# Ledger of designs, part 114: designed miniproteins, single chains, continued (4)

Each design is a single chain, and the fold is of that chain. pLDDT is the mean over its residues in the fold that is shown.

## One batch from the design tools (miniprotein)

Design m15959
Fold by ESMFold2-Fast:
Structure m15959 (fold): chain A 57 residues (1-57)
Amino acid sequence: SDAELDALIAEMVELERQLRENPQDSEARARLQQVKEEILALYKERGASQDFLEAAG
């Protein structure tokens, strides 16, 4: 769903902000990885490619 994807993208942006302030935050890093995987899974459901992960960094 679009609302689910929007929520995951918002969480990803917030986690990236937190990691800029504290790059050693292992909890934020682990959660960011999970969020990126969930976003990729939603894109695969829609027939999109893995290009999203490259764009996200």
Scores: mean pLDDT 76

Design m15960
Fold by ESMFold2-Fast:
Structure m15960 (fold): chain A 77 residues (1-77)
Amino acid sequence: LREIAEKVRDELTRYMGGVPITDEAIEKLVEILEPLKDKVSEEDVRRIVYEAADIARKNNKTVVEPEHIEEAAKKVL
């Protein structure tokens, strides 16, 4: 699961022009999804991460933080 989260983080960083995702945000994502790991796909992880990036952007944040992952997960899951 963490490997999938890191892969998606790298994809987003390249796509968003280097906008970083904090290590704490990745840890929160893994924490939320670990109990669901057999039910979530890589695409679900990607949807959550991209939604979190959109939330951060709308709030004029330069990084994706754990709070953005939490809100995104509620919308996607």
Scores: mean pLDDT 73

Design m15961
Fold by ESMFold2-Fast:
Structure m15961 (fold): chain A 70 residues (1-70)
Amino acid sequence: MAGEVQKKIGETMKLAIEVRKKDPSQQKLIDEAMKKATEASLILARGGDVKEAEEKAKEAEELVKKAAEK
């Protein structure tokens, strides 16, 4: 569902901001995550493939989790 993917993107972006506040040295991973989240959002905005958007959103979430763990 597009709405579910959008919620995931929003949550991932919020977590990315919090991780950046806590540890600015993770900026590279956070930038990559934000890029993937933005790509997912653009796919949904253009009426593209929800599956592609979901894959990009999952990649973003994984990058943010990796940054948060380091």
Scores: mean pLDDT 79

Design m15962
Fold by ESMFold2-Fast:
Structure m15962 (fold): chain A 65 residues (1-65)
Amino acid sequence: GGTPEGGRAAARYLVEEYGLSEDNATKTVAAAVLGDRETAIREAERDASREEAERAVEKAKELVG
């Protein structure tokens, strides 16, 4: 489910584990929840490598679902 509480928890995890900024982590989670994988990766890639961004997006999906 795309609850605001689940999204905030996922964003916090991406900040702590992948080193994303709060803003970019929030945008990554929002795009991932909407199924927009390309946008989610692009937002995460602002703070991380492409490989880390792809992993962060998959983890965000797990944490929100």
Scores: mean pLDDT 81

Design m15963
Fold by ESMFold2-Fast:
Structure m15963 (fold): chain A 54 residues (1-54)
Amino acid sequence: ATVVGEAKAGDTVTFANGDTGTIQAVLTVDGVKYALVEFANGSRAAVRITELPA
């Protein structure tokens, strides 16, 4: 999926495999933006903003 606009904390994301998560924070590391996503089961992962589904 293509990200439309700027992802922000509180946005809900659904991945192609059906996993759903909420963006907790957006951070920049070495010029690359990452979204910290918290999934419904409570696990968290850092996902590159360009790879985040719309």
Scores: mean pLDDT 71

Design m15964
Fold by ESMFold2-Fast:
Structure m15964 (fold): chain A 89 residues (1-89)
Amino acid sequence: MDEEVEFSLSIMGLSVLGIAAKENPEAKKKVEELLDYALENKEIVTLKRLESEDPEIEVDEATAGDKTLVVTSRKKGDKSVVESVELKK
């Protein structure tokens, strides 16, 4: 459990969650809330990509226990720009 939580956090550090946290202070707070919850409750953070009708838009869900963070990103050339981060219960 602890090793899986640590591994999941490492993946998120290189994922859209890490990017979101660097680009927006409000997004950073929401990402940290999910990560703190996962660490405190020994929950695995699961990443899931949702289908988007716009091929330039990526929607990713990060879930730990009963908390889900939804990250919406838009592709602009070779970069992805995070447009919104929502924390759902």
Scores: mean pLDDT 66

Design m15965
Fold by ESMFold2-Fast:
Structure m15965 (fold): chain A 60 residues (1-60)
Amino acid sequence: SKEEALGAHLQATLASIKAGNADEMRRHAQAAADLYREIGYEDEAETVLAHFERLADKAA
């Protein structure tokens, strides 16, 4: 389902941050944001992108 895919991409985003892989983090965060928009949560899509960019900056 889209909800399961969303959860998987959110977990992959966190794993990518821990691994220090900014490119993978951005790919998974973008996929999660796209899924949020498809299920009608546009504000959550913007929040997830902003949140993970802040975490990536802190991990760099």
Scores: mean pLDDT 79

Design m15966
Fold by ESMFold2-Fast:
Structure m15966 (fold): chain A 63 residues (1-63)
Amino acid sequence: MRLRITVKPGEAEKVKEIVESFGGRVLEANDTEVVAEVPEDRLEELIVALSQHPEVTGWERLP
Protein backbone atom coordinates (compact mmCIF):
# COMPACT_ATOMS: atom_id res chain seq x y z
CA MET A 1 0.00 0.00 0.00
CA ARG A 2 1.37 3.46 -0.92
CA LEU A 3 0.81 6.61 1.16
CA ARG A 4 1.57 10.26 0.49
CA ILE A 5 2.21 11.98 3.83
CA THR A 6 2.24 15.79 4.04
CA VAL A 7 4.57 17.21 6.71
CA LYS A 8 5.65 20.58 8.07
CA PRO A 9 8.80 21.93 6.35
CA GLY A 10 11.97 20.37 7.78
CA GLU A 11 10.13 17.46 9.46
CA ALA A 12 10.27 14.91 6.61
CA GLU A 13 13.22 13.01 8.15
CA LYS A 14 11.30 12.37 11.41
CA VAL A 15 8.33 11.06 9.41
CA LYS A 16 10.65 8.81 7.35
CA GLU A 17 11.90 7.25 10.60
CA ILE A 18 8.32 6.66 11.78
CA VAL A 19 7.42 4.99 8.46
CA GLU A 20 10.51 2.75 8.58
CA SER A 21 9.79 1.77 12.21
CA PHE A 22 6.47 0.25 11.00
CA GLY A 23 8.21 -1.74 8.24
CA GLY A 24 7.48 0.84 5.54
CA ARG A 25 9.86 1.79 2.75
CA VAL A 26 10.30 5.43 1.75
CA LEU A 27 10.06 5.75 -2.05
CA GLU A 28 10.29 9.54 -2.38
CA ALA A 29 10.73 12.47 0.00
CA ASN A 30 11.03 16.25 -0.16
CA ASP A 31 10.81 19.05 2.42
CA THR A 32 6.99 18.77 2.79
CA GLU A 33 6.04 15.27 1.51
CA VAL A 34 6.98 11.64 2.09
CA VAL A 35 5.78 8.89 -0.26
CA ALA A 36 6.12 5.42 1.25
CA GLU A 37 5.19 1.81 0.62
CA VAL A 38 3.79 0.22 3.80
CA PRO A 39 2.61 -3.31 4.67
CA GLU A 40 -1.21 -3.47 4.73
CA ASP A 41 -1.15 -5.25 8.11
CA ARG A 42 0.81 -2.32 9.64
CA LEU A 43 -1.09 0.46 7.84
CA GLU A 44 -3.64 1.09 10.62
CA GLU A 45 -0.91 1.32 13.30
CA LEU A 46 1.13 3.70 11.13
CA ILE A 47 -1.87 5.97 10.47
CA VAL A 48 -2.64 6.14 14.21
CA ALA A 49 1.02 7.02 14.91
CA LEU A 50 1.05 9.68 12.16
CA SER A 51 -2.16 11.25 13.54
CA GLN A 52 -0.42 11.67 16.95
CA HIS A 53 2.53 13.59 15.46
CA PRO A 54 1.90 17.36 15.07
CA GLU A 55 4.49 17.54 12.26
CA VAL A 56 2.11 15.51 10.04
CA THR A 57 -0.46 17.80 8.39
CA GLY A 58 -2.19 15.16 6.26
CA TRP A 59 -1.99 11.85 4.42
CA GLU A 60 -3.67 10.09 1.49
CA ARG A 61 -3.70 6.58 0.06
CA LEU A 62 -2.24 6.30 -3.43
CA PRO A 63 -3.56 3.88 -6.10
Scores: mean pLDDT 81

Design m15967
Fold by ESMFold2-Fast:
Structure m15967 (fold): chain A 99 residues (1-99)
Amino acid sequence: SSLEQARKRAEEEQQRLNQERSDILNAYGRDPQRGQALRDAWLQRLLDRARASPDRESELARVDAANQQLDTQLAVSRYTADALRAAGDEVDARIAALA
């Protein structure tokens, strides 16, 4: 097997993980409890697959990286939502003061 085949397979796997992570983030935005349930189910599937893999350590490292990226994106999304709400409240107060 060539290094190119291994790289392409890793890229395809990373693209799948990115898509699954996006689906979980979208679920969190609609229903945080449903988002958490989807994340738990997703993580369990990835861990089960990693444990069965001949490249267990590499697969576990990918699962950990994907999980950490999801935590980072959730933190950023929560921060952004809070900042947008605060900005909206400030604009509403300014409009009320002009009436």
Scores: mean pLDDT 75

Design m15968
Fold by ESMFold2-Fast:
Structure m15968 (fold): chain A 106 residues (1-106)
Amino acid sequence: MIEKVRKALEKLLEDVIKLIAVNRLLAEQSTDPKKKALYEALAKEGWEVLKKFLDYRGKSHLLPEYKEKAKKLYEEAKKWSDAQLQQQADQGASAVAMLKTMLNLE
């Protein structure tokens, strides 16, 4: 039964892409330089974790597809409420932590 594990991992990757898109938007909207730097750092960490996970799975060729998904989610996120943005940021942070544990990147 590897399909359930595969679907769970695909969901974690989608949550990481949502985190990247949301943190990019929050960085652009922030007038506080410290908060802006934090959001930019979180988006960068999301990309690094995604790249390492795709490499670990032998699927680095899918990186352009995930970049396009991030662009689409960034445009979609512009329509979200502040509460929805925060919820997706929190969910994505959990997904990044799980993938870091799986990659032994702690």
Scores: mean pLDDT 80

Design m15969
Fold by ESMFold2-Fast:
Structure m15969 (fold): chain A 66 residues (1-66)
Amino acid sequence: MEPRLFTDEELAALDEMIERARRGERPEEVDLDWVPNDPEAAAQSTELARRAEPVDLALQERLARE
């Protein structure tokens, strides 16, 4: 996953989903019992975590500097 996928429109949509979940619907956390049944999902989770970290840092830095 590359950081180029996150555009202003996607960020706004994600923000709306988050606030809606907080106000009305609270999505339950993922079922970890499901993940161990799929070793493939576990491997991809590691890759996503590594790629997500730089994106999270970039967003946090921009918010702090702005």
Scores: mean pLDDT 52

Design m15970
Fold by ESMFold2-Fast:
Parts: structure tokens; C-alpha cells; sequence
Structure m15970 (fold): chain A 80 residues (1-80)
């Protein structure tokens, strides 16, 4: 599974990455993992896919880093 996920990431197959992560989350939930951990994993994957898409579109790294910082600040505010 992990090797398949890494391959999908390397190939830029965002749809396949999403499918594999959703499968992993479903399997983890079936095995008794907390929903919060599954949700966090999915959210992290979505953020990774977004960053990869922005890089593919030629968005400057500095701008991508600023967007990531804003996302982290929002998550911290929601958890406080």
C-alpha cells in the first residue's frame, strides 16, 4: 500500500492518491482507529495534493509556504 501511494504521488495521480488514502482510512477505522486520526490523515493528504497542484501550476514556493502557514494557523485556532 505505501509503495503504491508513493508511486501515485510520484506520477502526479491525485485521484489515485485520494483513493488510496480513503481506502487506508476506511481500513484503519474498521481496525478500530479513532475517527479523528482518520480525519487528520485525510486532511493532510488533501493539503499535500493541493500543494502538489500549485507547484504543477507554477505557483511560487514562497506563496505556497504562505498558504500552508495560514492553514496551520487556522487549524491551531480551531483546536484552541
Amino acid sequence: MEAELERAIAEGDDERVRELVERLAREALAAGAPERLARAGLATTELFIEVRRLRREGVPEEEIEERLRERQERLRAELA
Scores: mean pLDDT 71

Design m15971
Fold by ESMFold2-Fast:
Structure m15971 (fold): chain A 91 residues (1-91)
Amino acid sequence: METAKRIQEETSEEEIEELEKFIKKLEEEGKSVEETALELIAKKLGMKVEEVRELLKNGEVEKLKKKAEEKKLPPIYLAIIEILAKKIEAE
């Protein structure tokens, strides 16, 4: 997942630009990476942040990944979901 070339091949330029803007907004607002990533995923999936957090805490990460696939989200969003699942598990 860390290979930028692979992400570009599977993710549109528009989605990459949206992700770059998201990172810049993180810097401006001082929000944690985890909280902002949760907000982004919730928005993209049409879910509440709390619903996404509960699914991740319950180990139901595959349900979130399936919803992302059903909504035809680029692979970068699947990678973000996996990173969030690992972070929440560690907390």
Scores: mean pLDDT 70

Design m15972
Fold by ESMFold2-Fast:
Structure m15972 (fold): chain A 84 residues (1-84)
Amino acid sequence: LDQRIQQLQEKLRQLEQRREQLEKDFEQKKKELEEKVKKSKDKEKAQKEYDKEIKALEEQYNREMARLDQEIADVQQAIDGLRS
């Protein structure tokens, strides 16, 4: 039982690390897109490209975050069930 709980806690830690990495990657990509607009000579064109790319990036990020949050919740429920 304790070994199974430890395995689930380790899986939870790995999922939390993936969540943190996903947040970091999202922020980095967002900054890169913002810098593209800032450095562009054609700001109107750059802004339109930014709007399209940021929307796609946010949609992907939200989808992946929702999936990770669900997996984290599932692991937490499994740990709680084993402790009961």
Scores: mean pLDDT 84

Design m15973
Fold by ESMFold2-Fast:
Structure m15973 (fold): chain A 94 residues (1-94)
Amino acid sequence: SMEELEKELEEIEEETEKRFLAALLDAVRNQWSLAELRARLEEIRRESLERIKEALDKYNVPEEKKEEILERFERELRRAIEGALAYHAALQAA
């Protein structure tokens, strides 16, 4: 059902946010460079987008709607990565 799809997408989004936070904490603890943090966040983004694609395919979402949903998540994840990197840079500069 559409409700089940929406719940599954929300769960993927929540797990992704937790993974981003864990990566930020690891970057601080282990003194990662911005490049190392970016690489980890990009990996999380790639894996999350694949899970979203699989969920959309599982629920037979029409191609046009699938593209819209993927574009929205891609924009949100890009903004999250930019924010995380800015935060890490600010902490290193302090």
Scores: mean pLDDT 87

Design m15974
Fold by ESMFold2-Fast:
Structure m15974 (fold): chain A 78 residues (1-78)
Amino acid sequence: MEEEARIHMITLLETLAKLSEEEAREILDNEDEEKLKELQEIIDKKVEELKKKGEEEARKKIEEMRKRAEERIAERRR
């Protein structure tokens, strides 16, 4: 997985599944298929909840996740 894509996935897992960065990284590094499937179900439910609140709320949450991931990428370049 590309490092930038991995940072985005870690940020997604932290934001939607309420995992720590360490927990998210461990799951991705170990390719735990069962755990990833469980997390995907949680993410899908959260995305559906955001859609029910309206497109604007969903866009705001996506923008926040993108900004957080970009901040992490920038910190790695320091």
Scores: mean pLDDT 71

Design m15975
Fold by ESMFold2-Fast:
Parts: C-alpha cells; structure tokens; sequence
Structure m15975 (fold): chain A 57 residues (1-57)
C-alpha cells in the first residue's frame, strides 16, 4: 500500500541518518574500531532489510 511504502521510506531515511551520526561520533570520539564496526554493520543490515521490503511493497 502507499501508506506502507511511505512508512518504509521514512524509516529508511531515519536509519541512513543514524548511520551518518554513528560514523561521525566514531570518528570524533575515537571509539574502539571493533565496537563502531559492529554498530555500522547492524545499521547496514537494517538498511538492506528496509530496501528489500520497499522492493516487495
């Protein structure tokens, strides 16, 4: 439905913004690389899941 597509688009945009913030925080505050890598991988997985749902919607 159009409503579902709109929700998924907003969720995708929000998740992309979270990834940008996470990358900025990791660079600025010199967080352990392993911890920042795990967080970014989780965000990338979520982005892929949302994109797949958008393709099916």
Amino acid sequence: SMEEIRRLQLLLEATLGLKEIAETVSRRYNTPEEESQKLLEKLDKKIREIEEELRRA
Scores: mean pLDDT 81

Design m15976
Fold by ESMFold2-Fast:
Structure m15976 (fold): chain A 98 residues (1-98)
Amino acid sequence: MSQEERDEEAVRAARLLSSPSIAAQVAAELLLGVFGVTEKALPALREAVDSPSPEGAVAAVRALGKAGTEEGREILREATAHPDPRVAEAARRELERL
């Protein structure tokens, strides 16, 4: 798979995390694990963290932590102030691991 194809699939997967469907969020987490979190997927992951679904936001936080990038770390720091304690807690755990 080319880097361009990986970027495209990672962006699609990141956008699925903003879905209200738990099945779509689970599929997105698995796809991000396969294709990786690329730089082009970061804006969609930031949107997923800010989405009204706490489960999708937590999944986005986990994907950012697994990626371990400097840009992802910045989004994780912002997520520690999230109004949902589950999202804020997940962001702190991922930052401690980095």
Scores: mean pLDDT 77

Design m15977
Fold by ESMFold2-Fast:
Structure m15977 (fold): chain A 94 residues (1-94)
Amino acid sequence: SAADQARELLGEIKGIADAKAPQMSPQQQADVQAALSTTQTLVDGFSEEELREILPSLQKVKKDLQAETDPNQALLTIQAFETMLRMYKWALQK
């Protein structure tokens, strides 16, 4: 299902972020965890149909994070993705 795929991808994204944590400051680590926590809440709230729409974006952010070597850019990538999902949720409420 799209829900199973989305949760697997988000789990992989969290694993990639955790692997980058040693290169991050305590503040950056806190910001990453806050953004990932918000992302998890949003993903858990989406329907199967809505999750199908965001699956390509989850795949892209996983790929972008795997390729990213700069911890500052990795944090920005995670925060941008969280912002995108928040905007998507807001658009669905219209």
Scores: mean pLDDT 87

Design m15978
Fold by ESMFold2-Fast:
Structure m15978 (fold): chain A 70 residues (1-70)
Amino acid sequence: SLPFDKGVELLINAKNEEELKKAKEYLSKVDFTNPTVEFMLRYLYANADELGLTEEQKKIIEEFLKKITT
């Protein structure tokens, strides 16, 4: 979905807190009942170190994964 694709793009490329906030805003609009969204978030979390994601970026992915599992 467009909000998910944009949210992931913003998250991966975020260089500061303002950009992380924008990523969170886009991701908050996503339909988390979509299996593709869950699959992609789990993939990003599992491969975060290889993708060069920061602890803050990993925490954001973890927060959204918790919304799926709750």
Scores: mean pLDDT 78

Design m15979
Fold by ESMFold2-Fast:
Order: structure tokens, then sequence, then C-alpha cells
Structure m15979 (fold): chain A 96 residues (1-96)
């Protein structure tokens, strides 16, 4: 769980940086943060966790699409971290 918490904090930090750089994406990034928090609350249910992380990744991708190429690259990096978080969460739930 501590590894999942660290990865989640890293993802949250990246989402915050994206929103601060491009304010027009904040609404989409707020939704991404909302779904990430829901995923962290649902860690005991791998199916729900994957659904919420997928929604968070979708909103991060949409936010990146509205921004410049540098912000798009950072959004893609953030989505990659979210995939790693999801894999770690599923493995932890199945090992518990």
Amino acid sequence: MEEIRRKAEEVKEKIKELGEKDPKTKELLDKALEYLDKALEALEDPEETERYLSEAAYYIGEAGSLSDSESQSKANETRDLLVELGEAAVEAARAA
C-alpha cells in the first residue's frame, strides 16, 4: 500500500502541474483527481479500481489534447504513471 500511495501522490502532483500551466484544462483535471481519489477508496475491489483509473486517464488525455505539445507530452507521462499505479493496485489486491 505505501508504494501505491507514493505513486498516487506523484500522479496528483503531475495533474496539479498540468492545471497550473494551462488553466483551461483545470475542469478536466479536477475530474481526473476525483476519479483517482475514488480509485484509491476502491483499492479492495480491483474491477472498480481499474474503472476509476481508466476514467482518470481519459480526463488527463482530454486535458492534454486541449494544450500545447509540451503539455500533451506531460499528460502522456502522467497517464503512463497512472497505468503503473493501476497495475500496482491490482497486484496488491490480488496478493492480499
Scores: mean pLDDT 79

Design m15980
Fold by ESMFold2-Fast:
Structure m15980 (fold): chain A 87 residues (1-87)
Amino acid sequence: PEKVAEALREDARIARELGLEEAAEIAERAAEEAAAAPSLLEALLIAARASLEILRAVADLFPAEVVEEGLAAAEAAIAELEAQIAA
C-alpha cells in the first residue's frame, strides 16, 4: 500500500502547485486511506475512486473527450478491483 500512498501524495503535491486545492485534498485523504489499507487491491481501489472524484472536480480544465475517457477508465478499474476483492 505504501507505493500507492506515495503516488497519491505526489499527485496532491502537483495539484497544490497548480492551485487545485480540492484535488489536492482528495489525493491527500486517499493517500492516508491507501497507506492504512489491508491489501494492495484495496489501496488500488481507494486510488481509483480518488481519481474519479478528482477528475470530476477538475473536469472544466480538460476537453470533454478526455474527461469522458478518464471517467470510463476509472469506472472500469473500480469494477475490476471490486470483483477481485470480492473473489
Scores: mean pLDDT 81

Design m15981
Fold by ESMFold2-Fast:
Structure m15981 (fold): chain A 90 residues (1-90)
Amino acid sequence: EISEEEKKRLEKAKEVLEDPNASEEDKRKAALILSRAPTSELQKEAVKALAESKYLSVEDKIPPLEEILKNSKDEEVKKLAEEALEKLRK
């Protein structure tokens, strides 16, 4: 179970990644927040949000996805992060 504060922080980070007017620095900070998602379910959502963002650059997507891949203990999360990274490197 996660705190409501942590859940709202993750939702705000997703909103920033979908905002075309967000600064590059704000988008990188949002990506970092998502890379630290505390549960497997939130990590899956974070991988999807990072991979599908239209406004976050490929260079700024790779580090947070690599962080999730390194730190997740869930094999499904790791597989999703690896697949996202593979698509970005093509």
Scores: mean pLDDT 83

Design m15982
Fold by ESMFold2-Fast:
Structure m15982 (fold): chain A 60 residues (1-60)
Amino acid sequence: DKVEIREHASSTPDAKVYFLKGSPEAVEAEIKRLETEEGYEVHVLARSEDGSAVVSAKKK
């Protein structure tokens, strides 16, 4: 379903850091959307057992 997205204060114009909170499936879907629809290079920086993730998204 829907994922909660919160931008981290360490984000820069060229590289965004997002907190993604939701079901594991919703978080993976948002990562895929950032890669395919927004054209970002996404790196997962941390994952929690509840499926939450911290990702960096940088434009190619």
Scores: mean pLDDT 76

Design m15983
Fold by ESMFold2-Fast:
Structure m15983 (fold): chain A 100 residues (1-100)
Amino acid sequence: SRAEELAREAERRVREDPSIPEEELIAVAAEVARATGGESFEYTLQTADGREIRAVVFTNADGAQVVYFTSLKPEDLSPEEGAAVLAALRAAAQARLAAR
């Protein structure tokens, strides 16, 4: 189907070019989620120092792949903060899928 074709193309583009602009990555992630029957949702979290992070999260249908975009750039986060944000977003995605 067209959706399966677009999902394969989108996954290939993300995998082959790590320098893809954020807006294009968001569009690609949204198309993969849509084509695979996954989920797309907005999630807001707060860091330990009180910063608010808004995230748009995309999953595939089985929840095996999670892609997120935040209101903070990766370079604005410490490695520890980045790991905590990823863990929180992954947990939120898994909870969403489990809730049906």
Scores: mean pLDDT 63

Design m15984
Fold by ESMFold2-Fast:
Structure m15984 (fold): chain A 105 residues (1-105)
Amino acid sequence: SAAAEEARRLARIEAITDTAVAILDHLADGTLAGMSPKEAAEAMKGLGKKLAKELSAADEELGKRAQALLDAYAAAIEAATTPEEVAAHIRAAGADLRALAAEAR
């Protein structure tokens, strides 16, 4: 049924988003453990590109918006002056990614 197809689509978006947020949580921990802002920004951009590809099968516009979101946070991370600011941007990116995915439901 159309309802079952929609339920599968939403479950896929949730699973991809949960995995991405877990990666972002690990990245924030790495930042506090001595990862450079440049390395964190590059990891963020890489995750954005991966999310664009993985989410596009379920929702192409959501995939594009997720990549744009993570690219914007990567730029903020490159401008950050402390590890705590970098970690805060990564955590904010995870929260905003969850909010973005919830809007697709």
Scores: mean pLDDT 87

Design m15985
Fold by ESMFold2-Fast:
Structure m15985 (fold): chain A 84 residues (1-84)
Amino acid sequence: MMELVERLVDEMLAASLELARLMIEGKVSEEELKEREKAVLERLRPLHEEAAKHPEAWAEVQAARTAEIKAIQEEVNAEVEAAE
């Protein structure tokens, strides 16, 4: 079951990074990016429901990925501040 939770998180992060890249490149509007993000979340809904049945596994994966996301956000914020 851990593999399913890991795949869900990987898919979410891959989609988020792809959407962020599209936004940075200016290839799509913010509204279109939001619609694409919503479509991805809806597509991943069955995996979210299955992951919810295994709260311990979900909590472990989520905690690990939350730490990674926080580190990335801190690096981005430092880069933005350095640019100003």
Scores: mean pLDDT 69

Design m15986
Fold by ESMFold2-Fast:
Structure m15986 (fold): chain A 57 residues (1-57)
Amino acid sequence: SEAAERALRAAGELMSRSSPEEAAIVTEDLVAWLRQKGAAESQIEEARRLGRRALAA
């Protein structure tokens, strides 16, 4: 959905400016929100990828 796409973009931008601990929280919140909204599994996996990249940086 458009809302999920906007959320993924916003989360990615936020994670780029966040500490690894903050990025982990953002990832958990985003995944929970996407699941609640019935987002596609591909969008949920993209959220997890964003979190993994932030933690690895």
Scores: mean pLDDT 77

Design m15987
Fold by ESMFold2-Fast:
Structure m15987 (fold): chain A 85 residues (1-85)
Amino acid sequence: GRISELLSRLQEAGLRGDERAFEEAVRGLAREFGISPETLYRVMRGELTDEEIRELMGTDERAEQLRTVADAVLAARREIERRLE
């Protein structure tokens, strides 16, 4: 599905250190969840509780998908930052 395609692009961007491709994948993922990229980054940073994420997404399934996506964003971001050190 679209989320899986965007996650693959996100992982590739992380491995390449491609900041632009990373930001494009994050924007695409945020769009799929109906949220802003800034909100996705807030989830990635652990700034929202599990309850707030559930309220934002409306269902447990979508909340779990968003948490999984946020974890992937964090992993890709850490890979990019590691390459810039």
Scores: mean pLDDT 86

Design m15988
Fold by ESMFold2-Fast:
Structure m15988 (fold): chain A 95 residues (1-95)
Amino acid sequence: DILEATKKSGETLAGGFRKLVEKDPVEGAEWTYRYAEKKKSGPAKEEWQKAAELARELKRKAEAGSATPEEIEKLVAEIEELIKKAAEIEGEALV
């Protein structure tokens, strides 16, 4: 099932993003907008565009040292949900 495989891929991708953030929020953010750029012309382009915007905000806040841990976690959680949503949309487009 392509949809089930795509959902699992989205969960794996979001998990990979979180692991990068746990190591370095800047690395996680940079990975996200670079990956989103590869998906810019795809069926989930709006979700990837939003993820890229949030990832740039995550990088800005992390580099500035001005964000609370709660603010960082909120951005990370929003990016994870967008990655999962994008994977679902891309899966639907394949069916």
Scores: mean pLDDT 81

Design m15989
Fold by ESMFold2-Fast:
Structure m15989 (fold): chain A 64 residues (1-64)
Amino acid sequence: DEERIARMVEAAVRGGMEEEEAREQAERAARGERVELSEEVEEVTREIAEKLREIGEEIQKELS
């Protein structure tokens, strides 16, 4: 979903990644696409997923 991608991008940018790079990584992660990339990309994907989960919990806590 585009909404999930947007949230992942926001999380990655807050983590210090450039918006353009964050958008590309988040889009791939959200689609669950399997690509043959370096270990560096795998690490970035995991970091985005963790930040997204943290933001999700914070939003739920705020909503009550």
Scores: mean pLDDT 63

Design m15990
Fold by ESMFold2-Fast:
Formats: structure tokens, C-alpha cells, sequence
Structure m15990 (fold): chain A 73 residues (1-73)
């Protein structure tokens, strides 16, 4: 859980840097997210849609969206 929150912060940073491939790698390799869902999360981040990315991340990891939102404040 804590490790997943740290990964989420790194994913947000990498997404802003345009490192979409690294975002997908963290999601699939570190968190076991399905490639289809990882693609959707990376696309949402690329578009600046942070709320959609958090929703998809919460569904994929089982971490409540409210906890993810708090971790990013």
C-alpha cells in the first residue's frame, strides 16, 4: 500500500515529463496492472486528466481513490 503510493507519485512525475513508457512499466511490473489498464492510465496522464488517471489507478490497485488523492496533496 505505502509502496504503491510512492510509485503513484513517481508515475505522476514521469507523466509530466512525457515518459509514458516508464509509467506503463511501473504500472505493469511493480503493481501488476493489466497492460490495457496501464495504457488507459498513461493516456489520461498524457492528456492532463489526473482525476481519470486516479480513478483507473484505484480500480486497478484496490487502493481507495480518497487515499490516493490525499497522498498527492
Amino acid sequence: ELAALLVLRNIKYLGKQGKVDEVKRFLTEKLGVEPEVADRIAEALKQGNIEEALRLFAEATGIPESVLEEALK
Scores: mean pLDDT 72

Design m15991
Fold by ESMFold2-Fast:
Structure m15991 (fold): chain A 70 residues (1-70)
Amino acid sequence: MSLTELIGQILRLMGEIIDLEAEIAKLEEQLKQNPNDQALKEKLAKLQARLAELKAQRDELMAQLRAIQP
């Protein structure tokens, strides 16, 4: 993978992470109003799982980027 390709992938993941973090924050606020809403809990759990996957992918690509640079 080239340096340019690696940076491009990291930037795309960063954008997706920012969008998901914003959605999670809004759902957490809604859940504070309705703490027993099972649908909100399930949606929040799915988004948190997806966020963790994207962060893991970002961290893996960042490790590859560091390995290329001295």
Scores: mean pLDDT 83

Design m15992
Fold by ESMFold2-Fast:
Structure m15992 (fold): chain A 83 residues (1-83)
Amino acid sequence: DVRERGRELVDRTVERSLELAKRDDDRGADVAATGAREVMKLLSEDPDFAAELLARAGERLRRAGASLAAAVFDGHASLLLSR
């Protein structure tokens, strides 16, 4: 199930981004960008669901204080919704 794989990928990316952000590691945002791109590629035939997953990931990251990583996910979600 491609949707299930998308959720798992988002969850792993959010967790890694949060770990790096808590250590003040600039790579947290890079991990978020790479993960968002992989989700978009995996769910290329389901862009509405991809946008929902990315927006929810951004919300989760923002709530946890990882504002830069959250902005990365929000930006990618916006790109999908603009297509």
Scores: mean pLDDT 81

Design m15993
Fold by ESMFold2-Fast:
Structure m15993 (fold): chain A 67 residues (1-67)
Amino acid sequence: GAVMAEAGRLQGSQLPDPEARRAMEAAGEALGKGDKEGAREYAEKLLASPDPAARDAGEAVLRHLDG
């Protein structure tokens, strides 16, 4: 839903890397739609980032998917 997309956009705005920011926004949108596979794919892109904040965001998405 819109709440998850907005959360992803807010979290992404705190990431300095534009690609990580887009991945976080996309992960939020996927979670809002119930697309767990899409959210996992974007989380994996965040985990591949050299930025610790982006990796933390990716881990948070994966924890949300696992419950």
Scores: mean pLDDT 75

Design m15994
Fold by ESMFold2-Fast:
Structure m15994 (fold): chain A 100 residues (1-100)
Amino acid sequence: MASEELVEELEKAARYFIENFGEDKIIDGKELDAIGVLEEIYKIIEKSKSEKKEEAIEEFKKAVLYIQENNEEKAVEYFKKVAKYLSDEDTKKIIEILSK
């Protein structure tokens, strides 16, 4: 379970990502759209050593659904729930991807 400080940083990163959802990003010489960013986050969760990895995936799927419904507040709520099932290390990786 991630620390409260990292959960707050994840909230900021998730809001930034959602507000800039239509902008393509260049990561390691590859143009990555918002869907590509979400796929990279899914890979981090899937490769996690967390005992609650499946629960994290289900909360992440709900966050993605709320992004598609243009409901930022609910999307951020479910990103925070994902962090409750992940380590600080995995949560930091997600924050880095969302903040690019």
Scores: mean pLDDT 77

